Designed miniproteins, single chains, continued (3). Designs and how they scored, part 26

Each design is a single chain, and the fold is of that chain. pLDDT is the mean over its residues in the fold that is shown.

## One batch from the design tools (miniprotein)

Design m8873
Fold by ESMFold2-Fast:
Structure m8873 (fold): chain A 78 residues (1-78)
Amino acid sequence: SMAETRARIRALLEKMRAGTATPEDEAELDRLVAEYRAALRQQAEQLRQSSDPSDQEQAVVLDTFVAMLDSIDRIKEA
């Protein structure tokens, strides 16, 4: 689920900041981020097909979330 994916990404980022992340943890983070971006883009596209303004607002939130995940590459390189 998206909630489980978000929780796992958060835990992996915490390990990276603490300096305790293994190469396996970093590889898992890369995979989860790629999969999550794809899922968010698909959901945003479906929501944009709705005539409901609240669905359109949710699409913007999901697009913002994808942009936030892009920051992970900078954290990994720091």
Scores: mean pLDDT 77

Design m8874
Fold by ESMFold2-Fast:
Structure m8874 (fold): chain A 81 residues (1-81)
Amino acid sequence: STEELIQNARTLILEFMEELEAPEEVKEEVERLFDEMIKNKSSLEEVIERLEEFAKKLEESYPALAIIVRYVVEQLKKLLE
């Protein structure tokens, strides 16, 4: 299901961010973003778009974290035709 894919993406991003010792503020922003997408019943396409915007926002201050988010986006895109 789309909700299961969103939860798996959330877990993967947070796991990598923890390994890279990401700031707590960034991890909280990730959790807030995913909570919002789940509550809004976002489509997989909408999830990809929101994560791409989040990665773009992160790129200037946290380029390594932006790479992680983009990696997850590419995995999700493989599930779209």
Scores: mean pLDDT 84

Design m8875
Fold by ESMFold2-Fast:
Structure m8875 (fold): chain A 87 residues (1-87)
Amino acid sequence: MEYKEEYEKSKRLLDLVEEAVARTLALIAQGVTDVDSFASIPQEDQEELMELARKINAEKPLGNLALFKALEEYKRKYEESKKKLEA
């Protein structure tokens, strides 16, 4: 059933976008607001954030401002797919 596949894909994208937003907000709270500050965090955290960005970009190429719009769009898709599954 196409609706189940659409739901799972939308949920995966939503989870990835939410994780990216949460990590970005956590870095800002720690004072990481620019490239130089980002370079000062542990390499493992940098690699995880870059991997997360690559996963999101593989589904949909994102620009700087596109992250918030992508979160809104993916939440909408998730809710639509959930509604189709529940119907």
Scores: mean pLDDT 60

Design m8876
Fold by ESMFold2-Fast:
Structure m8876 (fold): chain A 64 residues (1-64)
Amino acid sequence: SLEDEVLRLYAEAVTAIHRGDFAAADAHLARLRELRERASPELAKGIDALIQSLEAARAQARAA
């Protein structure tokens, strides 16, 4: 399902950030944004929250 794909991409992005693989994290973020365009309004809100969380985590990890 679209929801399962979103959760998989989120998990992969978190793993990439923890590994310092920001290129992979950025690719997963780009894919989440693509899925948001095809999502219901409810799922799109969820995806927006996940993207914000990932962008904050990436910025913190990159600044350290």
Scores: mean pLDDT 86

Design m8877
Fold by ESMFold2-Fast:
Structure m8877 (fold): chain A 80 residues (1-80)
Amino acid sequence: SRQELRDLLLRQARLGRRLADERGRPVTLVIPMSQRQLAEMYGTSQRDLSTVLRELEREGLVEVRRRANGYGLVLTFPPS
């Protein structure tokens, strides 16, 4: 569901931010799958995934980079 995906990504963002704070630099996570595959894995739509990612970006919890050809997501967690 969208909520389960949001909760999981929020947990990852919190962990990444703590690690970024400890290191004094941003932490990057690469998810080596398409947005379609990631959405299917969590039983959600690509639109719901995009909505969740945009919400987390708006909250300043993650910076999301997408490849136009869709091979993966790059998530960067800034220090607080």
Scores: mean pLDDT 77

Design m8878
Fold by ESMFold2-Fast:
Structure m8878 (fold): chain A 69 residues (1-69)
Amino acid sequence: SALREAAAGVARAAAEGRADGPEARRSAQKLETEGGVPAENALAGARALADSGVPAEAAGQILARSGRK
């Protein structure tokens, strides 16, 4: 789904150290549109998960779940 794809995109960018990049920002904006999660919160959450060693796939699932509430 678009929500899961957006969440996965944010998580992957953060895991690759590019959470401040244009692709991460685009995915975060899409997650905001599809799931109602503010883009800045999605980016901050993805960074925190990546910094904690959470794999990108698992981080993406966590972000997508946040957007489904």
Scores: mean pLDDT 79

Design m8879
Fold by ESMFold2-Fast:
Structure m8879 (fold): chain A 75 residues (1-75)
Amino acid sequence: MEEEELARELQELRDRLKAAWLASGAVPPEAADRVADIVAIGVGRGLSQPSEEERQQLVQQGIAAARELAARVAA
């Protein structure tokens, strides 16, 4: 895939995650930025040439881990 397309998708994903986390209240406001960055970086590293199934699993695992981390930080 084109590098510029991957870079754009990664940045868009990060922005969407941050906005969604802040709007839904799924994570603490102070953690939303870090959680979005961690997930976006993880997904970006996985987006090199994975299958669609592998990509979806990586995204789901990253989001689940981020939510769990945010919940533990809030506790």
Scores: mean pLDDT 61

Design m8880
Fold by ESMFold2-Fast:
Structure m8880 (fold): chain A 92 residues (1-92)
Amino acid sequence: SEVEEWAERLRELLLRRAAGSDLPLASEEEFRALFEKLLNAKTIDEQVAALTAFLSRHRLDEEQARELAEFIALRVRNREEFERIARAIEAV
């Protein structure tokens, strides 16, 4: 339940950021490369850095936002990590 709530909140944040953005839509290859970077990240700071770097250069479509939100929600260990990632997305 909490994971589902986090996923929905992250999806909303990602789509809100994309609304009105003129950034290029991420390609499938670029999007999958982000997932690889996130999988290899050892710390929450590395995850935040990878996400903010990616989101400053690309916008996501609805399906990409959903997939990324679900992936992140499943991997955060606690609410504090979730809040750090949510704030980082909002700050871009």
Scores: mean pLDDT 85

Design m8881
Fold by ESMFold2-Fast:
Structure m8881 (fold): chain A 73 residues (1-73)
Amino acid sequence: VEVRLVSVEGSTEVGGTATVTVEVTANGRTAVVTAVVRVGETESEVLELRADIDGEEVVGGEAVHRALQEVLA
C-alpha cells in the first residue's frame, strides 16, 4: 500500500479550514481521497469526505470507508 499526500489547500491554523487530498495505491488500483477539515486545538473535524476510485466518485464517510476497504483488501 502506497499513500501519497497530493495537496493541502486553505488554512492549517487552528480555526481554519483545509482541503487535504491523498492518493492511495493498492492492488494495482488508485483512490484519490479528498477531505475538508476544520482545524481544531485538540482535534480536527472532518466536514466532508470524498473519494475518486478508478474514475468513480464516492461521497460520504461511510461510503468512502467501504470503498477504501475494497481497494485495500
Scores: mean pLDDT 76

Design m8882
Fold by ESMFold2-Fast:
Structure m8882 (fold): chain A 69 residues (1-69)
Amino acid sequence: EEEELKEIRNKAIDLVTKKLKEKGYPQEYLDILKEAKENPTEENIARFSRIVYELKKEDEEFKKELDKI
């Protein structure tokens, strides 16, 4: 149960990390994703969610890919 949720979250974080690297986002954004994966506190997950929200606004194809996870 908890393990399945961690796997889904980690897959989402990995997808977002890949897309940010492809788009040339600054290292500070990549660091937020790393923290969300290694230390999934409410604050770190909220920062991750903000990045996802911004990316979805800019990239409709990414939004569709993320929705499949």
Scores: mean pLDDT 78

Design m8883
Fold by ESMFold2-Fast:
Structure m8883 (fold): chain A 61 residues (1-61)
Amino acid sequence: SHESVWLETLYTLFRFFRDVSRWMAERLRDKNPELAERNREAAEGLDRQAERIRAQIERAK
């Protein structure tokens, strides 16, 4: 369905931004630990949103 395509798009986007935030956290680990922590928290939030969307896709007809 049209809704299924939209959910798949959102899932891909949240996963992408999750990976970017993880990469930023890794890069900033030694230079700015506080900003690294914020990026880790952002990645966790994005990962949770991606999992919610995945669950919606699994329930979509």
Scores: mean pLDDT 84

Design m8884
Fold by ESMFold2-Fast:
Structure m8884 (fold): chain A 60 residues (1-60)
Amino acid sequence: KAKITSVKEAREFLKNSEDGKYRITFEDGTVKEAENKVEAGRIIVEGFSKGKKPVEVEKV
């Protein structure tokens, strides 16, 4: 259970995560799929920049 409340926490979570495909769910119900953890990080950072908070980050 990783509660991601900031960009800093999101980056720390991804740094400690394995490389692979990720699914990111935002508080508005939007789901984004990332091919690797670098793409996952980009999606999360862009989400925060647009006021969208991730509620779940999962390796698929």
Scores: mean pLDDT 74

Design m8885
Fold by ESMFold2-Fast:
Structure m8885 (fold): chain A 61 residues (1-61)
Amino acid sequence: MKEIQELIIEESGYTLQVMYNYLVIQDPSATEQQKKDAQQQKDKNLQKADEIGKKIDEMVS
């Protein structure tokens, strides 16, 4: 049970980072380099969130 709570907190953290990355990508004042960096960070954060989500699903299924 405690492990599931910790995984949910971690997943939420990565999801929040993804939202922030999207804000940079959609910012019309951001440079192409900033947008590319944010896209790379978004992809990594999405992968981490997906990995944690799969662990949660495995524990509750």
Scores: mean pLDDT 82

Design m8886
Fold by ESMFold2-Fast:
Structure m8886 (fold): chain A 66 residues (1-66)
Amino acid sequence: TASLRAAIAKFVLGEARRALEAAGVSEELREQTLAEVRRIADDSDDFAEALARSAEVVRRAIEQAR
């Protein structure tokens, strides 16, 4: 359902934002990374897949920021 997809997207985006903020990623890179995570959540029908793909995108952003 649309409501379930929205809830998944909010959860995944919330966790991604916390990880990026904790790592000190710049606001510009954080916004770009969160936009990518949102696309992943919108394009995925599987919560576990969306979470795994989002985690990889966040990990790469943190790696680039150091």
Scores: mean pLDDT 79

Design m8887
Fold by ESMFold2-Fast:
Structure m8887 (fold): chain A 69 residues (1-69)
Amino acid sequence: KEEERKKIEERMEEINKGLEEETKKKYPNAVSEKSGKKNADVVKSPITGKMLTVSEFNEEGVKAFQEEK
């Protein structure tokens, strides 16, 4: 199960890189309102689908994944 944690982190990093550009174009204001950070600092959780900061994204992904499977 420890390996699953690594997998999620890696997956989040990949999504983060691509998503940063997309969210930057689509949700510039949403990021500022939510976390007070720029679009590039926010990503969408592949597990829950919520918008989180890069650090929160990694932690949430691991937690949510463990609860799921």
Scores: mean pLDDT 56

Design m8888
Fold by ESMFold2-Fast:
Structure m8888 (fold): chain A 55 residues (1-55)
Amino acid sequence: SAAAEAERKRQQYQAKLAAFNKEMADLLNSLRDASAEEKRQAQKEFYAKYEKEIG
């Protein structure tokens, strides 16, 4: 049963990944006219938040 619970959590994390990928794409699209450095920094901060939130 622990394996089944782990699989459900994995599927929930995959759903979160899809949501975060969309949010990241929307963020970068909103920053399309920003400098390359600003885009890179925003993506880096988003990834840091993403890693922290999903563990």
Scores: mean pLDDT 78

Design m8889
Fold by ESMFold2-Fast:
Structure m8889 (fold): chain A 78 residues (1-78)
Amino acid sequence: DVDALIARGREAFEAGDYETALRLYDEAYKQALEKGDLMSAILALNNKARVYQKMGRNEEAERLYDEAVRLAKQQLAS
């Protein structure tokens, strides 16, 4: 369940376990793409970007936000 992976990722992020949060959001992203669920894939990317921002890794965060925007445009076009 993609929603459960995102929820668990948020719990890990709030606990400061950034490694676990990134892993869970990455898994949610992959499962969402396999199902064609672009909205959940975008949500997972945005949450993953927030983890990188919290880590001070702003360049990685910007790349993920750009990818989320790209998917959002794809969702709008479909």
Scores: mean pLDDT 86

Design m8890
Fold by ESMFold2-Fast:
Order: sequence, then C-alpha cells, then structure tokens
Structure m8890 (fold): chain A 94 residues (1-94)
Amino acid sequence: SEEEERKRRIETLDRALAQLPVELENYLKMAKSPEIKELIKEYFEAQRKFLETLRELVEAGASREEITAAVQKYREEIDKLGEKLVEAMEKELK
C-alpha cells in the first residue's frame, strides 16, 4: 500500500539520520585543525537538515515535484559546503 511504502521510506530516512552522528565522529577524528572540524560540522549539519526535510515531505505526502525541488536545493548547498571542505583540507595537506 502507499501507506506501507511511505512508512518504509521514513524508516530508511530515520536510519540515515541515526548514522550521521557516527559518520561525523569518524570524520572529526581525522581532522587536524579547528577550521576543518568546523567545516565538517557544517557539512554534516546541512546533510541532517536535508534528510529531516525529506522525512517531513514524505510524511506529509508531498508531490514528486516538491520532493525533487527540495533535493535539488539541498544538493546545491551540500555540494558548495563539500567543495569548501575539500579546498580547506587540500590547503592543510600542502
């Protein structure tokens, strides 16, 4: 049923959200500078907000168009943060 499909999607998103703090801690252990640690935190916070927004849209029964628009917006924001993090890490390693 559509309700069971929605529940499965929410469960998948809840598992992803639960995994984010574990991944964050692993990345923070590899970071050397406070600046890079802050960028890692910002990157994972953006991912958390993205997953929470997707969960809310799925729970509300949002249209495919609304979900696609949210995915595109957050992808652009996360990509920019990821690029900034990579640039900072490359600068520290040089």
Scores: mean pLDDT 84

Design m8891
Fold by ESMFold2-Fast:
Structure m8891 (fold): chain A 87 residues (1-87)
Amino acid sequence: SALLERVEQVLERLEELIEYHKDNPEFQKLLQEVKEKLEELREKVEEGDEEAARETERLIQIISKALAHFFQGDEEAAKELLLEAIK
């Protein structure tokens, strides 16, 4: 599905950032927690869980905003958005 394809793209981006931030353990841990949450939601979406699909779309939007802030050099805004994503 289009949603599952977007999940795979976001997971790949998170993996790249985890590798890039190996010298920042706090940020790396936060990225890993976000990745794990998205992987759990992906499994539920594959099983046809509509609530998980809606939560996944919301999480992807938050992650995409966080990544945009990060690539613009606003690491603090990115971290705050990722922290909100895992609540």
Scores: mean pLDDT 84

Design m8892
Fold by ESMFold2-Fast:
Structure m8892 (fold): chain A 85 residues (1-85)
Amino acid sequence: KAEKYAEEVKKVFEEGAKEVHEEVKEGLIDGAEKIVELIKEGKWDDAIELLKGGLYNAKLSGDKKTAEILEKALKIVEEGKKELE
């Protein structure tokens, strides 16, 4: 069910927010809320594209911590889409 994947994504962002700079933390929390909303709405492709965009920007800026968080979240969303479609 979508709730399981929404909860796992939320957990990844919450744990990651403890490890990143204060300015990045706000963006991660806002991003997590949007991803969770999209998952609950069944908008898996929109959630994946949002995460890919964030991951691209994190990699481009050399922000390894944010990239790790976004890669973990992306994997969870992609697995949820595969199972639930």
Scores: mean pLDDT 81

Design m8893
Fold by ESMFold2-Fast:
Structure m8893 (fold): chain A 104 residues (1-104)
Amino acid sequence: AGLVTVEQLLKALEEMRKQLPEELKPIVDEFIKLLKDAVEGKISMEELEKKYDELLEQGKKVLKQLAATLDEEEQFKLHLQYLSTVGELHALISRIKKLIKEKE
């Protein structure tokens, strides 16, 4: 389960990234980097949670800017895609936290 499980979780994020609009990809890239830094012990779990919340707020701002330029159907799809991605990110972070604690 160890490191292989972490790699699979990161790969899932990279797969989700491919399905997102270009404007949201940098936010997901920052999430991936944050999770890699946490796994490598470069940041604390408290720092991980704080930066995760900051990235969620940045993502919401980007989403609002994109929505202003899109048709209602595209706005709805973009919003659903973002919510789905956030849900997956939350689940992945919870699993990574457990793996980091067990790795010690």
Scores: mean pLDDT 72

Design m8894
Fold by ESMFold2-Fast:
Structure m8894 (fold): chain A 68 residues (1-68)
Amino acid sequence: SDDYAIIVATVPPEKRDEVIALVKEHGGEVLADVGNTLAARVPKEAVDEIIAKIKELGGRVDAVQPPL
């Protein structure tokens, strides 16, 4: 759906639950959680806020699809 984007991020294990909760709070869904890598489908409206929070929590954003 054009209303959603996929974020792929590397997140510290101790912050993973906070990132997952943030994704769900914004109406998103976790697609994959492998090692330190999290992939989530999120509403496009929430992408910038979720990216900012991942960075605040010590994570990095590896990909956003589609690019904003």
Scores: mean pLDDT 82

Design m8895
Fold by ESMFold2-Fast:
Structure m8895 (fold): chain A 84 residues (1-84)
Amino acid sequence: DAEIDAWIAEAEARLRAVLRETLGVEPPALSEAVREAIREVGRRIEELYGREVAKAAIGQMVWAYMTEGRAPEELLRALEEELA
């Protein structure tokens, strides 16, 4: 999971900086539960659709959580429906 953990950390740092700069507010920190959910969903996406899709999806999950509080599991379900 070292690669997925690195992608989560990179996305969190980048998106936090963007939100601070654009809105002047501190976005919510990712809890350990949210990080584990992103890690699990990201791993599943990597298994099904490959590395590049997983990396993009992890960035989207972090963004959706920081801006809308959306659960990472919702993204996996949406991808499964789109690709069925």
Scores: mean pLDDT 75

Design m8896
Fold by ESMFold2-Fast:
Structure m8896 (fold): chain A 80 residues (1-80)
Amino acid sequence: MPEPSTEELIAWLEALRARLEAQVSNADLVAQLTALIDQAIAALRAGDLDAFAEHLNRMIDLIQSDPEAMAIFTEFLESQ
């Protein structure tokens, strides 16, 4: 498969953001995750792949720290 385009990555991150905001019950965690996703999207738009990777890795670490967020993220990945 070809590597996803910047447009496809942004669309994927926006879809993930909406899913986490709708389904994760912990408001503080939602605020942290949505901020990291917004930062990752901004980095992609700026062409800063190092910043993008840093924000994405931090987001994944936070998701893995919470069983509810991890379950929602796993379902999101399986639906794509």
Scores: mean pLDDT 83

Design m8897
Fold by ESMFold2-Fast:
Structure m8897 (fold): chain A 83 residues (1-83)
Amino acid sequence: KKYTISVSSAGPPGIMVPYVENIKAKLKEAGFKIVDEKIDTTYNSIQATIVVETDDEAALKALVEELSNETFQGKKPDVKIIK
């Protein structure tokens, strides 16, 4: 089953694009397969979607919950699963 992870934050692309890449790295390290991604930036914001394919919904939800509680350079981006 495919799950879409939404990442949104205020912040410049030079900081926020690396943050999204770090989330992707953690997903890959946990064994999730990334099948699609889209990153849209403005001068001072990011909206990204990462699509993962997995049969382990519980493990994915747990990882996304951990990611949503982390701060990056003093900011707390909005990280959640959308269906």
Scores: mean pLDDT 78

Design m8898
Fold by ESMFold2-Fast:
Structure m8898 (fold): chain A 86 residues (1-86)
Amino acid sequence: LSDEEIEEQSRKISEGLLSQPKEKVEELIEKDIEEIKNSDYPEEVKEKLIKLMEEMKKSIMEGDVEKAAESLAEMARLVQEAEAAR
């Protein structure tokens, strides 16, 4: 995926998440964090992804679409880089 595609998709996902009940979003983010902890990614990548998930959760709870999209884009770039390093 190109950086432009990552940014576009992250914005769409952020908008979608902000349309969901906050309780459901919080539950989904907590589940995703648990999946990251149980993944086979390097520990450094896991730590960065968890931090970005927490920042995204905060942004969504505050209604900040732009900041949530930024966190999503950074996560997508991290995952893409980690997969490319395999």
Scores: mean pLDDT 79

Design m8899
Fold by ESMFold2-Fast:
Structure m8899 (fold): chain A 69 residues (1-69)
Amino acid sequence: MVTAVKTVTLSNAEEAAKTTLGDVFGDNAPADLKDMPIGNVYVNGKLIAIPFTFEKGKEYEVKAMPPGS
């Protein structure tokens, strides 16, 4: 679980593709996932459905998509 450092709203798939875990979680983001687009990770066990809002101070589970998923 990682805590969001700011509130971020994703209104479309293009925003999800260009928003990284580092943009949402800052120093709380795993170093190996920090530059990964948010649209390419599982949040709370699921790919993000748009629109989605990350709330500052709220905890999320984030995992990279496995190869071939």
Scores: mean pLDDT 76

Design m8900
Fold by ESMFold2-Fast:
Structure m8900 (fold): chain A 82 residues (1-82)
Amino acid sequence: RRELQRLLALAYVALEQGDYESAIKYLEKAASLIPEEFKEQKEEVLKEIKKAREALKQGDTASAEEHLKKALGIIGEVLEAL
């Protein structure tokens, strides 16, 4: 729980600074810490990260930011349920 909270905070700060690569790294690590009972939420986070990476490849930083914000929100919901 504490490590998941720390990673979520780091991802949020990276995203606010426009550091999408660091935000993705923190979110991927956070997703790896999501327990099996939240498997559906974990899969959604991973899908949003994948969409963000594809948006960045196309130079679409606005879409990348939107997908990363969705991933942050899902992890936040998991944290509230823990």
Scores: mean pLDDT 83

Design m8901
Fold by ESMFold2-Fast:
Structure m8901 (fold): chain A 74 residues (1-74)
Amino acid sequence: SAAEKEQQFRERARKLLQNGAGLDDETADEVIELILQKRYEEGKQLIMEKAGVPQELADGLIDGIESLKERIEK
């Protein structure tokens, strides 16, 4: 179902953000919501602010999450 695909996406995206930037569950979920709303710049800024990582890493994480979303939506 669409709900099962969204839950799988959210779980995997959260793990990607936790493993890549050390974000907690709350912040990772906020970033995921911003990406789902196509608010990519706000999601990038939140990753950089909360994880203290450079823009290059934040961009890579967002690209990874978008790729994950595309694969799961198939």
Scores: mean pLDDT 84

Design m8902
Fold by ESMFold2-Fast:
Structure m8902 (fold): chain A 88 residues (1-88)
Amino acid sequence: SEELQRRAEELEELSRRYQQESERYKQQRDDLLKQGQQASEQARQQDPQRGEQVERRTQQQVRGLDMLSQGYEQASKFYRDRAAKLRK
């Protein structure tokens, strides 16, 4: 039906938006990891303990962004799968 097709299109659009959010957080995670590794290395050359602190903070933030990215990716897939079922 046209109603089911419209709903499928809405879910497909929602899926795409969540996929974009997932990719955005993945990019932020990768950038943060790269910057954090550089900052940790520089800090370790002056003070090993400071280097460890920078690395620990970076790892915590990276884990948070990775979880957000994965969550949005799963949501994107969920809505994509729902849309596919409505088109049958």
Scores: mean pLDDT 88

Design m8903
Fold by ESMFold2-Fast:
Structure m8903 (fold): chain A 64 residues (1-64)
Amino acid sequence: SADRENARRMGENLALGKVPSEDEQRGGRAVAKRAGVEISESTTPQAAANDAIQNLLALGDPRV
């Protein structure tokens, strides 16, 4: 899905020290909501939350 792809791109950009795009951040937040990972709506996704999201995506977790 577009949300999963954008969440992966968000992780790639954060790992490179780059600011994710708005679409990438929206995808990451959508995946986080489905997985029960908390991300503040007013801030850039935190490294710990992003790490949790990327791990779930890599494992093929059905919640994401």
Scores: mean pLDDT 72

Design m8904
Fold by ESMFold2-Fast:
Structure m8904 (fold): chain A 66 residues (1-66)
Amino acid sequence: MSLDEEINRRIAFVEERLPQLDARRAEILASEIEHIRKLKESPDDIARLEAALKAQVIVRELERLA
């Protein structure tokens, strides 16, 4: 699996769960996901790795809350 595919799957995991969260939490996470999408589009490998790591942190937090 490529880094880009992995980031996209992590983003999808979070977005699928946004409707199940309270409005404030959903708004904050939606904003963070948009920031991650911008980092993913960067030609800088460090920015893309940061996008992957930030998305993973959110995924782990949502898994813990389930």
Scores: mean pLDDT 81

Design m8905
Fold by ESMFold2-Fast:
Structure m8905 (fold): chain A 100 residues (1-100)
Amino acid sequence: MPPLSEEQQKKLKEEAEKKVKELEAKGVKTLSQQILLAAYYRVIGSEEAKAKAEEALKKAKEIVEEEAKKEGKSEEQIEVLLESVEGMILIVEAVLKTSA
């Protein structure tokens, strides 16, 4: 895939900031909302946004662990699911960057 232009990157970051504000205003409660929030913060890419992305990742992992324990998953299954959350955030970030 060709890289985004400088103008497209700036527009994408501005759109990500707008989407973050919309998500926070609605209240971020679900796994999908936490993953999306982390991905948008990663797209923004400031040091503060990266810290917020890590916070959203932590909350996403907490949701996954709680639901997996509720469903009776083993510790090994939970570890795999927690690792997969990081991969999902990276995939969503990549999709957002290519959907200009």
Scores: mean pLDDT 81

Design m8906
Fold by ESMFold2-Fast:
Formats: sequence, C-alpha cells, structure tokens
Structure m8906 (fold): chain A 97 residues (1-97)
Amino acid sequence: SSMQKEIEELEKKIQELVEKLRTAQAPEALEIYKELEELAEKLYEITKDEKYKKLLEAARLWKRALEAYLEYEKKGDKEKGEQAATEVFREEAKKLA
C-alpha cells in the first residue's frame, strides 16, 4: 500500500542516517540526531509502534548530550564537554531507577 511504501522510505532514510553516524564528528552527529528525532516522531505518529518511540527517546537523549558536549568543545574545553555529555546520560539513567 502507499502507506507501507511511505513507511519503508522513511525507514530507509533512518538507516542511511544511522550509517552516517559511524563517521560523523559531533556537529554533524547533532544534525543527524535532529533528523532522526523528526523521522522517529513521524513514524511513531503513523504506526504507534513502540520501536519508533524508543528511537525518538534515544535521538532526543543523544541530541542533549551532543549539545552539552559542543557548548564546551567550541570553547576549547573538550574534557569538560565529555563530562557534560556523560552527565546527560547519567541523569537519564537515574530516571529509570
């Protein structure tokens, strides 16, 4: 069906973006996660499939971590950037406890 074909095309775009992440530096990775967030949100709205909700949540988490990293990295403080990104993941992990 046309809906199934649209879902397949969006899933293919997600796969292409995930492949780009393998070699992406932090600024490019942030833009990729913004696109993954948008695609996952659209797919979840259409399908109501929990796998897209999980992708959406993962994309949002990585986006926050990369934004924290880049805030310090642009000032030449890569170590503080790495610490800030790690803290984003630690705070998310605490919410699951």
Scores: mean pLDDT 86

Design m8907
Fold by ESMFold2-Fast:
Structure m8907 (fold): chain A 86 residues (1-86)
Amino acid sequence: SEQIKIATGAVLLGALYYYIKVLKNGGISMDEAVEEARQIVETLHELGFISDEEYDELMALLDKKTLEGLEEVYQKVKELLAKKLK
């Protein structure tokens, strides 16, 4: 259902926030954070929550392997989730 899809998106957004926070605190490597973020973005795409174009943009940001890129992915996913809630 749409409600389950939105709830799943919120959980995935929370997981992405957690990995970025742990990365900032030195708890995981950049490569590990990027791999986890890629899995989250792939899951959002498989569930049809994001378009092919949005998927390509987010994956390109992750390919940079930077904290700034990860934070941009988080902001983009948050924006997409907010848009789907309306």
Scores: mean pLDDT 84

Design m8908
Fold by ESMFold2-Fast:
Parts: sequence; structure tokens; C-alpha cells
Structure m8908 (fold): chain A 90 residues (1-90)
Amino acid sequence: MTTEDRLAALEEEAALAAESNPLVAEAARELARFIRENPNDDEAIRRALGLAQMRLAAYIVRNDPDPEKVADARARIARLAEILGVPPLA
């Protein structure tokens, strides 16, 4: 997947998540911005994805979110990992 293809896929995922889970939409857009700035730094991109996952975990602990929204957010974050070509964190 080219950088352009990856960016397009992230923007599409952000649009799809925007109504159901704005936190995932924000994470997808942040990742797209990071890739534009660091297109050949896969390690930094993996760290950015890890930060998005940690933000979701903190949100769950502090805000008691709807379990359905949490499940959707986890599925979307897993999809972001697939788009980036990195395995999701176990």
C-alpha cells in the first residue's frame, strides 16, 4: 500500500467512524496527519497507534462509555492497524 492509499483509507475510516465514535475518527485523522509528516517512519506510526489505543482505554476507565460504542471503537482501531500494516496490540 502506498502512502497515498494509506492516507485515503484513514480518511475514509475517519468519515465512517465520525457519527458512531468521534474518538476513533479523531485518532484516524491524527494518524493520517502523522503519516503525512513522517511517511517512512513505521516505528513512529506504531507509537501513534499505541497512543490512540491508550486514549480509548483511559476513556473507558474515566467515562463509563456505552459498551456498544466501546466495541465499535475497538473494531475501528483494529481496522486502523490493518490499514497501517502493523499488527494490533495484543
Scores: mean pLDDT 70

